Designed miniproteins, single chains, continued (2). Designs and how they scored, part 102

Each design is a single chain, and the fold is of that chain. pLDDT is the mean over its residues in the fold that is shown.

## One batch from the design tools (miniprotein)

Design m7543
Fold by ESMFold2-Fast:
Structure m7543 (fold): chain A 85 residues (1-85)
Amino acid sequence: ITAEEFRAARTDEEKFKELLIKGGASEEEANEIIELLKQADRNAARPEEAAKLLREAAKLAEKSGMYELADYLYQSADTAEKLVM
């Protein structure tokens, strides 16, 4: 499962949850990642808060063995933070 697949599925909560579970997350872990990403989206106007939430989601993805998704989320957090500076 690629970062591109996770990025494309992000607007479809059910599809994204299915991809997270297929990637190695438990249903509980998938729900936690989805909630953090929804919170990051709600904080899109606050880049530092969005970056913090994206890093929390990345840590959970990494714990679940989804290293490509974790890398993507860390990169997204760094990009969000850089846009403020």
Scores: mean pLDDT 75

Design m7544
Fold by ESMFold2-Fast:
Structure m7544 (fold): chain A 72 residues (1-72)
Amino acid sequence: MHKLTEEEIEAAAEAMREAGASDEVVEKIRETALKKDLSPVELGLLAQELAGSEVSRAAMKAIWRVRAEKDE
């Protein structure tokens, strides 16, 4: 429900690159998330559509890790 922060978007971008997504795909997802105020679920769906379920899973794990570490 809460929109992604810039920190969460950058963490997701790094995770997507590590999972094998091309830089062009990662940049498109990152730019869309920033311009459209995407939620974590929306970013995950976009990543799955453009790069597949493994990349989407990596991005979601990175977002939740950033959120957990911020409060822990």
Scores: mean pLDDT 80

Design m7545
Fold by ESMFold2-Fast:
Structure m7545 (fold): chain A 98 residues (1-98)
Amino acid sequence: MDEILEKLESLTEEQLKEFARGLIDFVENELLPKATPEERERLRQLVEQLKAAIDNGAPKETLLDLIRSLLAAIERYMTPEEREEFLKKAKELLDKVS
């Protein structure tokens, strides 16, 4: 997780937005269907906040804070297996935008 966060800080605003869009897509399609009702609601709220920030042209610092919050929620609520799937996807997304 820390390695991902360090790389995110080095991204341009446009690269960060592309990463965030990919992350949103993965969470909505792969993680939300597997989450408990309580976990699903929290993840959905964070995804909606991140979507709104992207659509409204929020500054890089705001996008980073929302991405960090989403990553922390995934780490907290997901099983070890789901976290491994997520980390693999996050690394693929970073490689794509970098």
Scores: mean pLDDT 79

Design m7546
Fold by ESMFold2-Fast:
Structure m7546 (fold): chain A 81 residues (1-81)
Amino acid sequence: MTASPSLVAPLETLLAMVRSIPSIPDDVKAGFLALAVTVDALLDPAQQEAVAAALEEAAKSASPFVAKILRRSAEILREAA
C-alpha cells in the first residue's frame, strides 16, 4: 500500500474524538465524508492531488470546524503524494 499507517493515525484520532459527540450537525457530517474520501484517496495515489485540491477549495465555504478537517486532510494527502 502507498499510504503509511502514520499518515492515517491523525485521521483515526479525529474520528474517535467526533464519535464521542452524541449530536452531529450536517456540517460535521460533511467533515466525516471528507475524512472518508481522504482515506480512500490515500489508497489511490492517482486521486491524491485532485482530492487534496478539492478539499482545500471546499474548506473556503465550510464552517471553521469542518474547514480545519478539510485543510488537514488536504495536507496529509499532499504529504503522501
Scores: mean pLDDT 64

Design m7547
Fold by ESMFold2-Fast:
Formats: C-alpha cells, sequence, structure tokens
Structure m7547 (fold): chain A 75 residues (1-75)
C-alpha cells in the first residue's frame, strides 16, 4: 500500500539522517549521504501526495521532526 511505502521510506530517511549526523566530519561520506537523503525525502513527498489528508498530515509531521533534528545537529 501507499502508506506502507511511506513508512518504509521514512524509516530509511531516519537512518540516513542518523548517518549524516554521524559522518558530518567526513566530506566524501557527507556528500554521498546528503544526495541519498534528499532523494529519499523527495520520494516520501511524492508518495505522501497519494495519501488521504489526515494521514498525509501525520507523516508530514514525522518528516519535519527528522529534518529538524538534522538541521539542529549539523549547525
Amino acid sequence: SVEERVKELLERYKKLAEELIKNAGDPEAAQRLSREYLRVGTEITLEMEKLPDELRQKYEKELAKISTEVYEKLK
């Protein structure tokens, strides 16, 4: 289902976020991980467009939490 796909992508996105934070001091790893992180984020957004409004809102909040953590820890 679309919802199952979104959950799978969010789990991957969270793991990529954690790896990005962990590898912030490694330029090569950071660049590779940043590209994958942005790619997965785009896929999540496209899949969420297919969800009912209430489910989309819930997963948008989850996505925002992950993105906010990355932003705060990479300052």
Scores: mean pLDDT 86

Design m7548
Fold by ESMFold2-Fast:
Structure m7548 (fold): chain A 57 residues (1-57)
Amino acid sequence: SALQVSVGASAEEVREKAREAIESGKTLVASGSLPSGDEKQYEEAREVIVEEFERLR
């Protein structure tokens, strides 16, 4: 539960970052320039951004 809460919270913040990237017309997915300091959060962010990007297509 603790792990799920931590990961879940990070995922939500990552989604917000992903939305900002696609709304700005940027592809942070390519560079992975999300400043999380957490490799896990960054990996999750990348997957979320990629899926959001795919949906726009």
Scores: mean pLDDT 53

Design m7549
Fold by ESMFold2-Fast:
Structure m7549 (fold): chain A 62 residues (1-62)
Amino acid sequence: SLWTEIGRILAPLPEPQRAQALAAVAEGLDGADLDAVRERLVALGVSPANADRIVELVAQIR
């Protein structure tokens, strides 16, 4: 599933940043601005390429 792929991308992230990244993704799924979600993921330590991939997947799910 697309959600499983997002989980795999975020799995290497340390806590508590991983939980915060998952919360940002959940906000994106609930209709939050995807540019803001992307910037939040990068700030939490997700690479720009992985943040772009997560945003692409969120757009496909919602």
Scores: mean pLDDT 84

Design m7550
Fold by ESMFold2-Fast:
Structure m7550 (fold): chain A 95 residues (1-95)
Amino acid sequence: MVKFSEPKGALVVGAGLVGFSTAMLLVAAGEIGKAVVVDRDEAAAQELTEALRKAGVPAEAVVADVSQPGALERVLEELEAQGIKVDEVLDAAPA
């Protein structure tokens, strides 16, 4: 196995315009090989997840309000329990 770009697993926090644009830019740059999208809005999370999948990146949606204290840590623990590796966190959600 020889690859010059090592695909990273990214957690995208916030599937609004900033999160959508940032995730798609990083996919185009070859930085993201797998993604999990988390947003309190299910429709927004699913829309970005589908866009990532169309770009050839395996992606999953999680509906959660990460603005609450400790919520992001809980999401990361749940993903780890499911065997999902997160190498990078893209925090695009307003606090």
Scores: mean pLDDT 75

Design m7551
Fold by ESMFold2-Fast:
Structure m7551 (fold): chain A 71 residues (1-71)
Amino acid sequence: KIKELVLAMAEAYRREDYDRAIELAAEIAKLQGKDEEKVKETLRSLDPESLHLALSVVITSELRALGLPSP
């Protein structure tokens, strides 16, 4: 279920477990009919600061899509 994956991704991000957050972002993308491998490549190609910002944007967007408050 997408909601459970989004909440798990937010928790991984909070713990600074970026590898886990990337895997969860890719799984969410796959369930949405997007290219999971492209998402993984894009996120893994970023420097740490850009990755932190990108994951924050993804998490915020997905939480809003579910009607949940943004972190």
Scores: mean pLDDT 80

Design m7552
Fold by ESMFold2-Fast:
Structure m7552 (fold): chain A 73 residues (1-73)
Amino acid sequence: SDRLNQAAVVASNRGEQAATDTRNNGGSDDQVKQAARDAATKAAEEHGMKLVDVTVSTDANGTVIVTVRVAPA
């Protein structure tokens, strides 16, 4: 599913960027998760998909990791 894979990659990358920017600006864990979800949702919708779920985690070095699932809208 090329279109699903494209949407998932873009949603993950944009979610991760938004989460990282929010964290770097002193955002709370809830704000970081919300920023990731909002950015991932927008990116998925731009590709004709819907966001099914998003997981935001931070490793021991403070690197934000965003994993998404998308489905046809």
Scores: mean pLDDT 84

Design m7553
Fold by ESMFold2-Fast:
Structure m7553 (fold): chain A 59 residues (1-59)
Amino acid sequence: MEVIELGDDKAIIKDENGNIYEGVKLDDPNTYLATNLETGEDYIAEVDEEKKTAKLTPL
């Protein structure tokens, strides 16, 4: 999944189908609580800053 925007406390992530997720920074390194903006479902997002990619794991 693609990281469109990365800030100190938030990330915007886009999946291969064009869904947008808003991530809020968690205590673990490069880890965000990501919410799908259409469905409201929550995921753990592990971000690779160098590759601008993320792995989403359902909660």
Scores: mean pLDDT 83

Design m7554
Fold by ESMFold2-Fast:
Structure m7554 (fold): chain A 98 residues (1-98)
Amino acid sequence: MMLKTYVVEIELPKTSPAELEEKQRIAIEILRELGFDAVAVSGNSVLGVMKVRSREEGIKIAEQAAKKLEEKGLKNVTIKLYEVGPDGRLRLVHEIKI
C-alpha cells in the first residue's frame, strides 16, 4: 500500500513583519515537532509536507497542529490540509479555523 502525500498549510493573519516572523517561527517549530522534514514559508503561510497511510491520519495530524498553535496563543489562524493526487494536483480535504 503506497503512502499518500499531504500538504499542511498554516495561514497566519496579516500583521506587522516582526509579529509575523514570531508566529511563523512557532508554526515551523510545531510542524517539525510533528515530524515534517520539509517545511517552507510562503508569504503569511507556513507549509509542511508529509506522507501518511490515510486521509484520517492526515486530518489527525492537522488537528494536532491546530491544538498546539492554540496552546501557544495563536488566534485567527487557518489550517488547510491538501491531498496530493497521483497526477500531482492538490485537493483541499480539511480546514480548521482557530
Scores: mean pLDDT 84

Design m7555
Fold by ESMFold2-Fast:
Structure m7555 (fold): chain A 92 residues (1-92)
Amino acid sequence: PTPSAEDLLREGQRLRDQGDYRGAARLFTQAIRLSRDDPLLRGRSLRNLGDALRSIDPRQAAISYQGASQSYRQAGDLDSARRLVQQAQQLI
């Protein structure tokens, strides 16, 4: 039984809350791979990756937020997509 993307998101959030940003980023990256066919879940996973990377790699955080924005656009959530573009622009 492969862990679900939701399981990886919950565990990644736990690691981020403990200050393990690299561990969190690894789990969020796995969640992105598992959510390839689910644009909302992929967007959530990419946003969480951006949040984890913001303190250690702002450039990669911006790229993750841009990816999340594209995923939310694909899902029809244009408001979340616009907010994520703004978050990315604040880092570059």
Scores: mean pLDDT 87

Design m7556
Fold by ESMFold2-Fast:
Structure m7556 (fold): chain A 70 residues (1-70)
Amino acid sequence: MKIGPSTVEAIARGFRSRGFSDEEAEELAKRLAEVLEKAPFEKQGQILDRVMASKDYEEALRIIEESRKE
């Protein structure tokens, strides 16, 4: 399923509210959307929860890229 621009912006807003920069939030939202679009339904919620629970940009990026390998 293709994730629309409004969903990507909502994810980016979530990261900004946690103290991430605009650039970090947009990059994470873009990468997360790409991974979620390709992930099976049963893994989408788990990936989203793990990324949103990450403490910093490096951890969030690592979780997203590890999820991309599946």
Scores: mean pLDDT 76

Design m7557
Fold by ESMFold2-Fast:
Structure m7557 (fold): chain A 70 residues (1-70)
Amino acid sequence: KELLDELMEEVLKSKKTVEEVLKEYAEKYGMPPIAAKATPGMFVAALKYKKPVEDLTAEEMRKFVLEYNS
């Protein structure tokens, strides 16, 4: 939740694209370059669940979306 809110605030505040902000976050948090190339939602979900993007299931993505929007 905190990482998602921080990421979204940075996108709005900087007027950068989501891809640019994700790249900066990947560098800042030492995430692999492949994570920055993933769909923005997958990258944010990976940060929230503390898993690599490749290890996220469709069910975890659904739960993340429901939790964030609730």
Scores: mean pLDDT 57

Design m7558
Fold by ESMFold2-Fast:
Structure m7558 (fold): chain A 108 residues (1-108)
Amino acid sequence: GFLDNNPTIKEAVDKMILALGRMRGLVGDSGDDGRKAYDLAVKAFNYASLGIDYFQKGDYKKALEYLDKAIRYAEEAIRAGEKNPKIKEAAEDILKAIETIKKYVEDS
């Protein structure tokens, strides 16, 4: 499928899913800041997924617009999680994955 033909995007998506799983597991012990970081990270993932969908359809302009929005939400997730090192690290992994996808789209 599309991901099998785009291993860079597949690896980035897999890294985001693993990082979201780590954040979700930490939410109960991290209070409201951790819950906010997780919600923002989920929004980042959803916008990154929209960006990938538009890239697959050949709409590079919309792909980049949604990936830029995903980056902003990932940065907000990092800020929300700044007092919890493990949540911050997971949010940073999500940001790096989205930046990898954006670079791949820009180079296409």
Scores: mean pLDDT 89

Design m7559
Fold by ESMFold2-Fast:
Structure m7559 (fold): chain A 55 residues (1-55)
Amino acid sequence: SEVQALVDQLHEEHERIRAGEDVQESLARMQELGRQLARHTGVVGREAARRIAAE
């Protein structure tokens, strides 16, 4: 699903940040992906995206 694809992309960007790869670009992509996920899933999605980004 589109939601699952967005979650998978968020996890990939998070792994890139942990590896020290393109941190600024990865952070910007995570913010955009989180916004898109929130749009698709409403309040529950916003909370989930916030928790993923905080990890």
Scores: mean pLDDT 73

Design m7560
Fold by ESMFold2-Fast:
Structure m7560 (fold): chain A 82 residues (1-82)
Amino acid sequence: MNEARIAQYQARIAADPNDWVSWALLGNYYRQMGDYDSAITYYRRAMRIDPSIRGGILIGMSDIYDKMGDYDTSDRYRRQSR
């Protein structure tokens, strides 16, 4: 059940808004659930906190846009990942 895990990570970011790991993991969980808007929101926040993870997050966002049928945005993010 993903709700308990999501609540745990939300509590962690409430205590430490700079916990980019919790932001990125929330993005991963929402992506797995098919809530792509929430996943993108959490991924963007993680990248703002730690830009060094940008490449990995952009791969995740590319996967989301591919699943949404936005192949242009998916391809753009994949090219930007490095």
Scores: mean pLDDT 80

Design m7561
Fold by ESMFold2-Fast:
Structure m7561 (fold): chain A 120 residues (1-120)
Amino acid sequence: MLDLLELALETLERVEEEMKSLSEEEQKKLALELIDSLIDMFERFKELAESRGDEERKEFYDKVIEALKEIKKLLEEGKITPKEALEAVKFILEKVIEIEKDPSKREEKLKEIEEEVKKL
């Protein structure tokens, strides 16, 4: 799980660099595809947590999915740029990685995620 999150973060950083040569419309399409892939990944993590009876992790992943869906909606509606969307997604992934390394920080880091999305 942590390895997949770290791979997702590295992939996001590569995509940010590649987007510099793309049109704004192509950047938006690529950002939406990435967000959808991340939502699907967290849906799988949520299902795994549920199968293990880990209600706290299930609720945690549900909140992460909600944050990603809000970013997707704002990007689809043209209220944020693809760059702003990817920066917000990167922030969320970094906070999720921090929580996976230290679950005692979950409440604090989830609040930081909520505040970051509200800034958009």
Scores: mean pLDDT 86

Design m7562
Fold by ESMFold2-Fast:
Structure m7562 (fold): chain A 101 residues (1-101)
Amino acid sequence: GAMEAEITLGVADILLGIGRLLNDPELELKAIELYKEAALNSTDVDVQLEAIERIKDIALTSKNEEVREKAIEALEEIYENATDERVKKAAKEAIERIKKS
C-alpha cells in the first residue's frame, strides 16, 4: 500500500546516499530496485513520480555503467507495468531524456 511504498522510497534514498558517498554500486543497484518497487506499488502518484525522478537522476549521474543500465531497465519496467497515465508518461519522458544525453 501507500505507506509501504513511502517507507520503501525513504530506505532507497538512504541506500542511494550511502552508495554515492562510498562509491558502492551494489547499494546503488539496491536503491534502484526499491525505487522501482515504490513506483509500481504506491497508490500515491506523487510517490510514484518521485521514485521515477530519482531513477532518472541515477541513470544520468552514476559513474557505474551497470548501475546506469539497471536504472534504464527499471524505467522501462515502470513504463510497461504502470496503470496511471501520469506515471507512464513520466517514465517515458525520463527514458527519452536519458537517450538524448
Scores: mean pLDDT 86

Design m7563
Fold by ESMFold2-Fast:
Structure m7563 (fold): chain A 75 residues (1-75)
Amino acid sequence: EAYEKVREALIEYAKAKGLPDSEIERIKNMSEEELLRKAAEVLAEHGNFSREVPRTEADAEAVAARLKNLAEQAK
């Protein structure tokens, strides 16, 4: 599922940033809406300036790919 790819990418990003296990567990338990909002926040803070929440599976896959790139940059 595309939304699970977004969750996985956010978890990788959180681990790369050294966030505590409690924050990683919060991401694991986020609703799809919370997950997409968090993804949009992370992307906006890294210069994408977009706060649009993805509405389609293809949009979610694109967001997940960008988050994985940010996780690699954060390491």
Scores: mean pLDDT 70

Design m7564
Fold by ESMFold2-Fast:
Structure m7564 (fold): chain A 77 residues (1-77)
Amino acid sequence: GMDAGTALEALSKLPEEEREELGEKLSEIARTNSAEEAAEEAARLVKEKLLSVGVSEEEAEAAAEELGRAIGEGKGS
């Protein structure tokens, strides 16, 4: 399947409260934007959030791309 494995692994490094806040923000982005815009905004938010807690740029970028794609596809389905 389309593996969110890398994204989930990176997100597991966030404290629970940070993960809940991110989930809420991603839901809002998906609800208020087009599929394309939701994918782009979600990817940016995920990357910035992961970088802010010390995740590497490479890992943060990979996780952001995976989650952005999943959100865009979910909204467009």
Scores: mean pLDDT 74

Design m7565
Fold by ESMFold2-Fast:
Structure m7565 (fold): chain A 85 residues (1-85)
Amino acid sequence: MEEEEAAARAALRAGQPGPMIVDVYDADGNLIGRIRLPSGDGRELLEKIAAFAKKNNNQDLIDAVREAFRALGLTDEEIEKALEK
């Protein structure tokens, strides 16, 4: 299992997997954020973006990360826990 994960990560780097793009819109339909996720490791990228957003007090980016986690199928409790890391 661990060897398969390492091989999958190597294949992702070698295969140049297309980025998954999550667009975040407000209630009026305006684009407020765009998050690019590498295929296969979107959660780790979102956690790094969340840490960056917190460090810079960027609430719009924090909200965009929450919506991206929700798009990945995470519950609100899992999202808040990931954002507190």
Scores: mean pLDDT 59

Design m7566
Fold by ESMFold2-Fast:
Structure m7566 (fold): chain A 90 residues (1-90)
Amino acid sequence: SDAVEALRERLKEFGVDEEIIESLAKYLEEIIEAIEEGKKKTIKLELKKSEDTYFEAETEIENGKIKGKIKISQKNEKVTVEAEWEGELD
């Protein structure tokens, strides 16, 4: 999806490892596909850069019934990916 590709490019600009970016992109595509199988949906991507060594990217996925949130953070040389979502995926 264009939104996932935009997120991928911004994460590369933030210095996030490509393997982590690819894993996140695959996860997002799977969520999007599941939502598309019968439910209205909205996808919002937002990226923020901290003033120090922290980089954060947050993604909210809503379909009127299912809501998801993905957060990526980087501190020093370690990247952490956290995912939250509510509802059921078919």
Scores: mean pLDDT 54

Design m7567
Fold by ESMFold2-Fast:
Structure m7567 (fold): chain A 119 residues (1-119)
Amino acid sequence: MTIEELYEEFEERLKTASPEEAVRLFKEFLDEVKKILIEKFPEVSEVIEEFKKKVIALLENYDPAARDAWLAELAKVYAETVEKLEEVIKDPEKLAELKAALARVVEAMGDVAELLEAA
C-alpha cells in the first residue's frame, strides 16, 4: 500500500469518526507510514521514530483554544525533521519522497484537529 492510498483510506474513515476514533485512526495511519518509510529508507529510522514521537505528543496535548500555536509547533516539527533528513539523505528524489510522506502526516494531523475542534 502506498502512503497516498493510506491517506485516502484514513480520510474516508475520518468522515464518520468520533473524536476518540479520529485520534486512534491517526495513530494507525502514522504507524503504517512509519513502517513503509523505515522499510524503504532504514538509514532515517531514528529521524522517523523521533518525528512520530513528537507528532503523537502534539496530538495528545492538542488544545482547541491554542490552535494557532499548535499549528505553528506542528510546522516547526516538520521543518526540523526535514533538516535532519537532509543531513542523512543526499539523493534529491529520495528526499522529495520522504518530504511528501511527512507532509501527508502533517495534513492528517490538521484533519484530526479540525474534527476535535468541531466536537
Scores: mean pLDDT 86

Design m7568
Fold by ESMFold2-Fast:
Structure m7568 (fold): chain A 94 residues (1-94)
Amino acid sequence: AEVKVEAKSTRIGETLTVSVEVRGAPDSATLIVSVQTEDGDAQPVAAEKVVQGKRYTFSVPVTDARKITITAEVISPETGEVLARAEKTVEVLP
Protein backbone atom coordinates (compact mmCIF):
# COMPACT_ATOMS: atom_id res chain seq x y z
CA ALA A 1 0.00 0.00 0.00
CA GLU A 2 1.07 3.61 -0.66
CA VAL A 3 -0.30 6.85 0.78
CA LYS A 4 0.50 10.43 -0.24
CA VAL A 5 -0.31 13.64 1.65
CA GLU A 6 -0.42 17.03 -0.08
CA ALA A 7 -0.91 20.31 1.76
CA LYS A 8 0.00 23.91 1.03
CA SER A 9 1.22 26.54 3.48
CA THR A 10 -1.53 28.74 4.91
CA ARG A 11 -2.00 31.66 7.32
CA ILE A 12 -3.35 32.03 10.85
CA GLY A 13 -7.15 32.36 10.70
CA GLU A 14 -7.47 30.45 7.41
CA THR A 15 -8.19 26.77 6.75
CA LEU A 16 -5.54 24.29 5.63
CA THR A 17 -6.66 22.05 2.77
CA VAL A 18 -5.18 18.55 3.00
CA SER A 19 -5.42 16.04 0.14
CA VAL A 20 -4.72 12.35 0.66
CA GLU A 21 -4.39 9.64 -2.02
CA VAL A 22 -4.23 5.91 -1.25
CA ARG A 23 -3.02 3.27 -3.74
CA GLY A 24 -2.74 -0.50 -3.55
CA ALA A 25 -4.50 -0.87 -0.19
CA PRO A 26 -6.82 -3.83 0.58
CA ASP A 27 -10.57 -3.04 0.55
CA SER A 28 -10.74 -3.70 4.32
CA ALA A 29 -8.19 -0.98 5.12
CA THR A 30 -8.99 2.19 7.07
CA LEU A 31 -7.47 5.61 6.38
CA ILE A 32 -6.78 7.69 9.49
CA VAL A 33 -5.67 11.32 9.11
CA SER A 34 -4.28 13.17 12.14
CA VAL A 35 -3.03 16.70 12.70
CA GLN A 36 -0.40 17.76 15.26
CA THR A 37 1.01 21.15 16.19
CA GLU A 38 4.58 21.48 17.56
CA ASP A 39 3.45 21.52 21.22
CA GLY A 40 0.25 19.47 20.92
CA ASP A 41 -0.87 15.85 20.81
CA ALA A 42 -1.95 14.32 17.50
CA GLN A 43 -5.67 14.89 16.91
CA PRO A 44 -7.56 12.66 14.47
CA VAL A 45 -9.43 14.73 11.85
CA ALA A 46 -10.72 11.89 9.65
CA ALA A 47 -11.18 8.13 9.75
CA GLU A 48 -12.58 6.55 6.57
CA LYS A 49 -12.68 3.19 4.83
CA VAL A 50 -10.31 3.13 1.87
CA VAL A 51 -11.92 3.41 -1.57
CA GLN A 52 -9.56 2.53 -4.44
CA GLY A 53 -8.72 5.47 -6.70
CA LYS A 54 -10.43 8.04 -4.45
CA ARG A 55 -8.67 11.25 -3.44
CA TYR A 56 -9.70 12.47 0.02
CA THR A 57 -9.84 16.18 0.91
CA PHE A 58 -10.00 17.52 4.46
CA SER A 59 -10.15 21.05 5.87
CA VAL A 60 -8.23 21.88 9.05
CA PRO A 61 -8.77 25.22 10.84
CA VAL A 62 -5.56 27.12 11.65
CA THR A 63 -5.61 29.15 14.86
CA ASP A 64 -2.16 29.84 16.34
CA ALA A 65 0.19 27.06 15.18
CA ARG A 66 3.56 27.85 13.57
CA LYS A 67 3.91 24.37 12.08
CA ILE A 68 1.26 21.74 11.41
CA THR A 69 2.20 18.09 10.83
CA ILE A 70 -0.33 15.97 8.95
CA THR A 71 -0.03 12.19 9.29
CA ALA A 72 -1.98 9.78 7.09
CA GLU A 73 -1.97 6.09 8.00
CA VAL A 74 -3.53 3.11 6.23
CA ILE A 75 -4.41 0.50 8.85
CA SER A 76 -5.36 -3.16 8.52
CA PRO A 77 -8.59 -3.85 10.47
CA GLU A 78 -7.55 -7.51 10.95
CA THR A 79 -4.16 -6.87 12.61
CA GLY A 80 -4.19 -3.14 13.45
CA GLU A 81 -0.85 -2.88 11.61
CA VAL A 82 0.08 0.29 9.73
CA LEU A 83 0.30 -0.77 6.07
CA ALA A 84 1.41 2.65 4.80
CA ARG A 85 2.19 6.02 6.38
CA ALA A 86 2.92 9.50 5.04
CA GLU A 87 3.72 12.70 6.90
CA LYS A 88 3.69 16.31 5.71
CA THR A 89 4.75 19.34 7.73
CA VAL A 90 3.56 22.78 6.62
CA GLU A 91 4.56 26.23 7.84
CA VAL A 92 1.88 28.62 9.09
CA LEU A 93 2.54 32.10 7.77
CA PRO A 94 1.81 35.22 9.87
Scores: mean pLDDT 76

Design m7569
Fold by ESMFold2-Fast:
Structure m7569 (fold): chain A 82 residues (1-82)
Amino acid sequence: ELELEVLRALALMQATLLEKYSKDPKIRELAQKLRDAIVAGKFDEAIKLAEEGLKQSTDPDERKAFENIIKLLKEAKELAEK
């Protein structure tokens, strides 16, 4: 339980930073949708949104953030399905 909530909180934090600080309005919009999916516990939808962000992002730091979010969300999903 605590581990799942920590992973979800870390993913949400990174998505929130992308929403607030990305210079690309398309990435900000996608990060907002990603954040909503994480809050709703829709891990499959959130992973797909993060993968889309990784494909669309040209900034190395933003790409790394999406890679980290995907990793955190996949681990959170595995824990939630136990």
Scores: mean pLDDT 84

Design m7570
Fold by ESMFold2-Fast:
Structure m7570 (fold): chain A 71 residues (1-71)
Amino acid sequence: SLREEVEKLAAEADRLFQQVLANSSSLEEIKDLILKVQELIAEAAKNADDLEKTKEIFERIKELLEEALKK
């Protein structure tokens, strides 16, 4: 179901965020990334009744975190 897809994406995003934190030598290096992820999570919360929109937002969070891990 779409809800299960959103829950899976949210869990994957959380895992990736923990990996970014573990790989960072300081929080200052990832401050802009943290702020952007927080902004997207807040947007997802505002659109919680729209599962398609929430899915898109968590996919954006996942992509942003995956990009950070490749650098």
Scores: mean pLDDT 81

Design m7571
Fold by ESMFold2-Fast:
Structure m7571 (fold): chain A 68 residues (1-68)
Amino acid sequence: MPSKEEAEEFGRELGEEGVKLIKEGKSKDEAEDILAKKFEEYVKEKKMSDDQAQIASGEILRKMSEVV
C-alpha cells in the first residue's frame, strides 16, 4: 500500500500526463479516458486504500483543472 506522499506523487504525475496529452492535441475526453484506465489499473495493482485513491484522484483533478 503506498504512502500518502507516494499517492500524491502518482496523482501529480498522472495529471501532468493528462495535461501533456491535451497540449499534444488529444481532446479532453480522450485524455480523461486514458487517465481513467491508467488510474484504475494502478489502484488495483498497488492495492490502494480509498484514502490513497482519493488523494491521487484529487491531485489529478487539481492538475487537470489548470488546463481548463
Scores: mean pLDDT 77

Design m7572
Fold by ESMFold2-Fast:
Structure m7572 (fold): chain A 109 residues (1-109)
Amino acid sequence: LPSEEELKKRIKELKPDLLDPNVFSEVEGLAFILSVRSPEPSEEEKKKIKEISKEISNMMLNEVEPEEIREFAHKKILEEDDPHVIFATLASTTISEAVVLTLQRRKEK
């Protein structure tokens, strides 16, 4: 595995291109690795995670298009350097997309 500094640098370099699905998946994976290797998130970081996850869940419940949820996640991540916040934002987006796709498949079948 790369060093934590290499992982942080790679995430920072990839953030601008996060709307590319391949880049999104790479950043999510890198943020996951960093989050499990980093100290536990602070109370302030936990609050940010809860607020972002709540916003994404509300977008999902209002049947917002997956592309708009990704754009929201991209904007939030550009301002965040904490690996826990980055990972939680991307993971919530991925889960929301999986739910929307499952519901769409049920409507088409």
Scores: mean pLDDT 78

Design m7573
Fold by ESMFold2-Fast:
Structure m7573 (fold): chain A 89 residues (1-89)
Amino acid sequence: GMMEEKEALELADEAIRLSNRAIELAGKVKDKKARLSAESSAGVGHIGAGTGKLLLSKGYPKEAKEVAELGKKSAEQGIEAAETGKLVK
């Protein structure tokens, strides 16, 4: 029981950290499309983290973990979009 709750919280916090990093990196990208992609993915990461924490607070640790994990994946995609965008003129 407690293990799934800790994993869900850690994934949600990681999704927030990575989403904030994606937004920071997006600010340094000159290509508007790549910047928007990074910022949009970061936004979805924050939604996933927030939804995960909400579900955890309602006693749904398994579902919270799944949503937080999706949020983390979106945030990672945002970072990749920003890093790739630095290579586009």
Scores: mean pLDDT 86

Design m7574
Fold by ESMFold2-Fast:
Structure m7574 (fold): chain A 80 residues (1-80)
Amino acid sequence: SAENQALAEGLRAVAEAAREAAKLVDPEVAEKLREVADVAERVAEKFAAGEALSEEDLRELEEADRLAEEAGDVVAEIHA
């Protein structure tokens, strides 16, 4: 659906922002941001394919949000 495609594009934008921010911060923080980006891209692919998110996918998103908070609000747009 158009909504799923919009969500996928939003998550891809978040992943791109996280990867760009990872280039500008300390290596430990950069590693957390790359993990956030990987989860966002994986979930975006599921939305683009029209697939339902599993409980595992939701848990991975929750962990990514936690890692993003630890990285200092770099990916605040994930739930905007």
Scores: mean pLDDT 74

Design m7575
Fold by ESMFold2-Fast:
Structure m7575 (fold): chain A 63 residues (1-63)
Amino acid sequence: LDDETQALIDQLELDEAELQALLDYAKKHNIDVGTLLRFYLDLFQDPARARAALVADLRRWAA
């Protein structure tokens, strides 16, 4: 991960399990992690709301 992508991860305050789920999803679908994180931040414009939406989606994709 580049420094910019790491800063986005830190901004969203993802725990170890949430980060692992994000990385697994991105790898499975060949999506860049930074692009996916920027998408949620742009859509919700609030890091707490972006985090909540991302975590909810990761849980849906794991089910």
Scores: mean pLDDT 78

Design m7576
Fold by ESMFold2-Fast:
Structure m7576 (fold): chain A 85 residues (1-85)
Amino acid sequence: SEAEIRELIRKAYEAIKAGDMETAREYAEKLGELTGFSAETLFNGLKAMVDNNVSEEEIVEIILEAARSGDIELLERKIVEKITK
């Protein structure tokens, strides 16, 4: 559900900000199961956005929009747009 996706993104965001990369990877794996996206792509994208000060809510909207479309390339494009500003 979208509520589960939002909660997993929030937990991954907090783990990355805390430097707990093992826990962040575990949440990315669960997020991958719900979205159909690879855990590695989700982890790398989450980390890149957090490291570039993208807000938790913007990250949620990006991942949910990509998940609704099922388009991993859309996710990657939106991440690049946020981190290159």
Scores: mean pLDDT 85

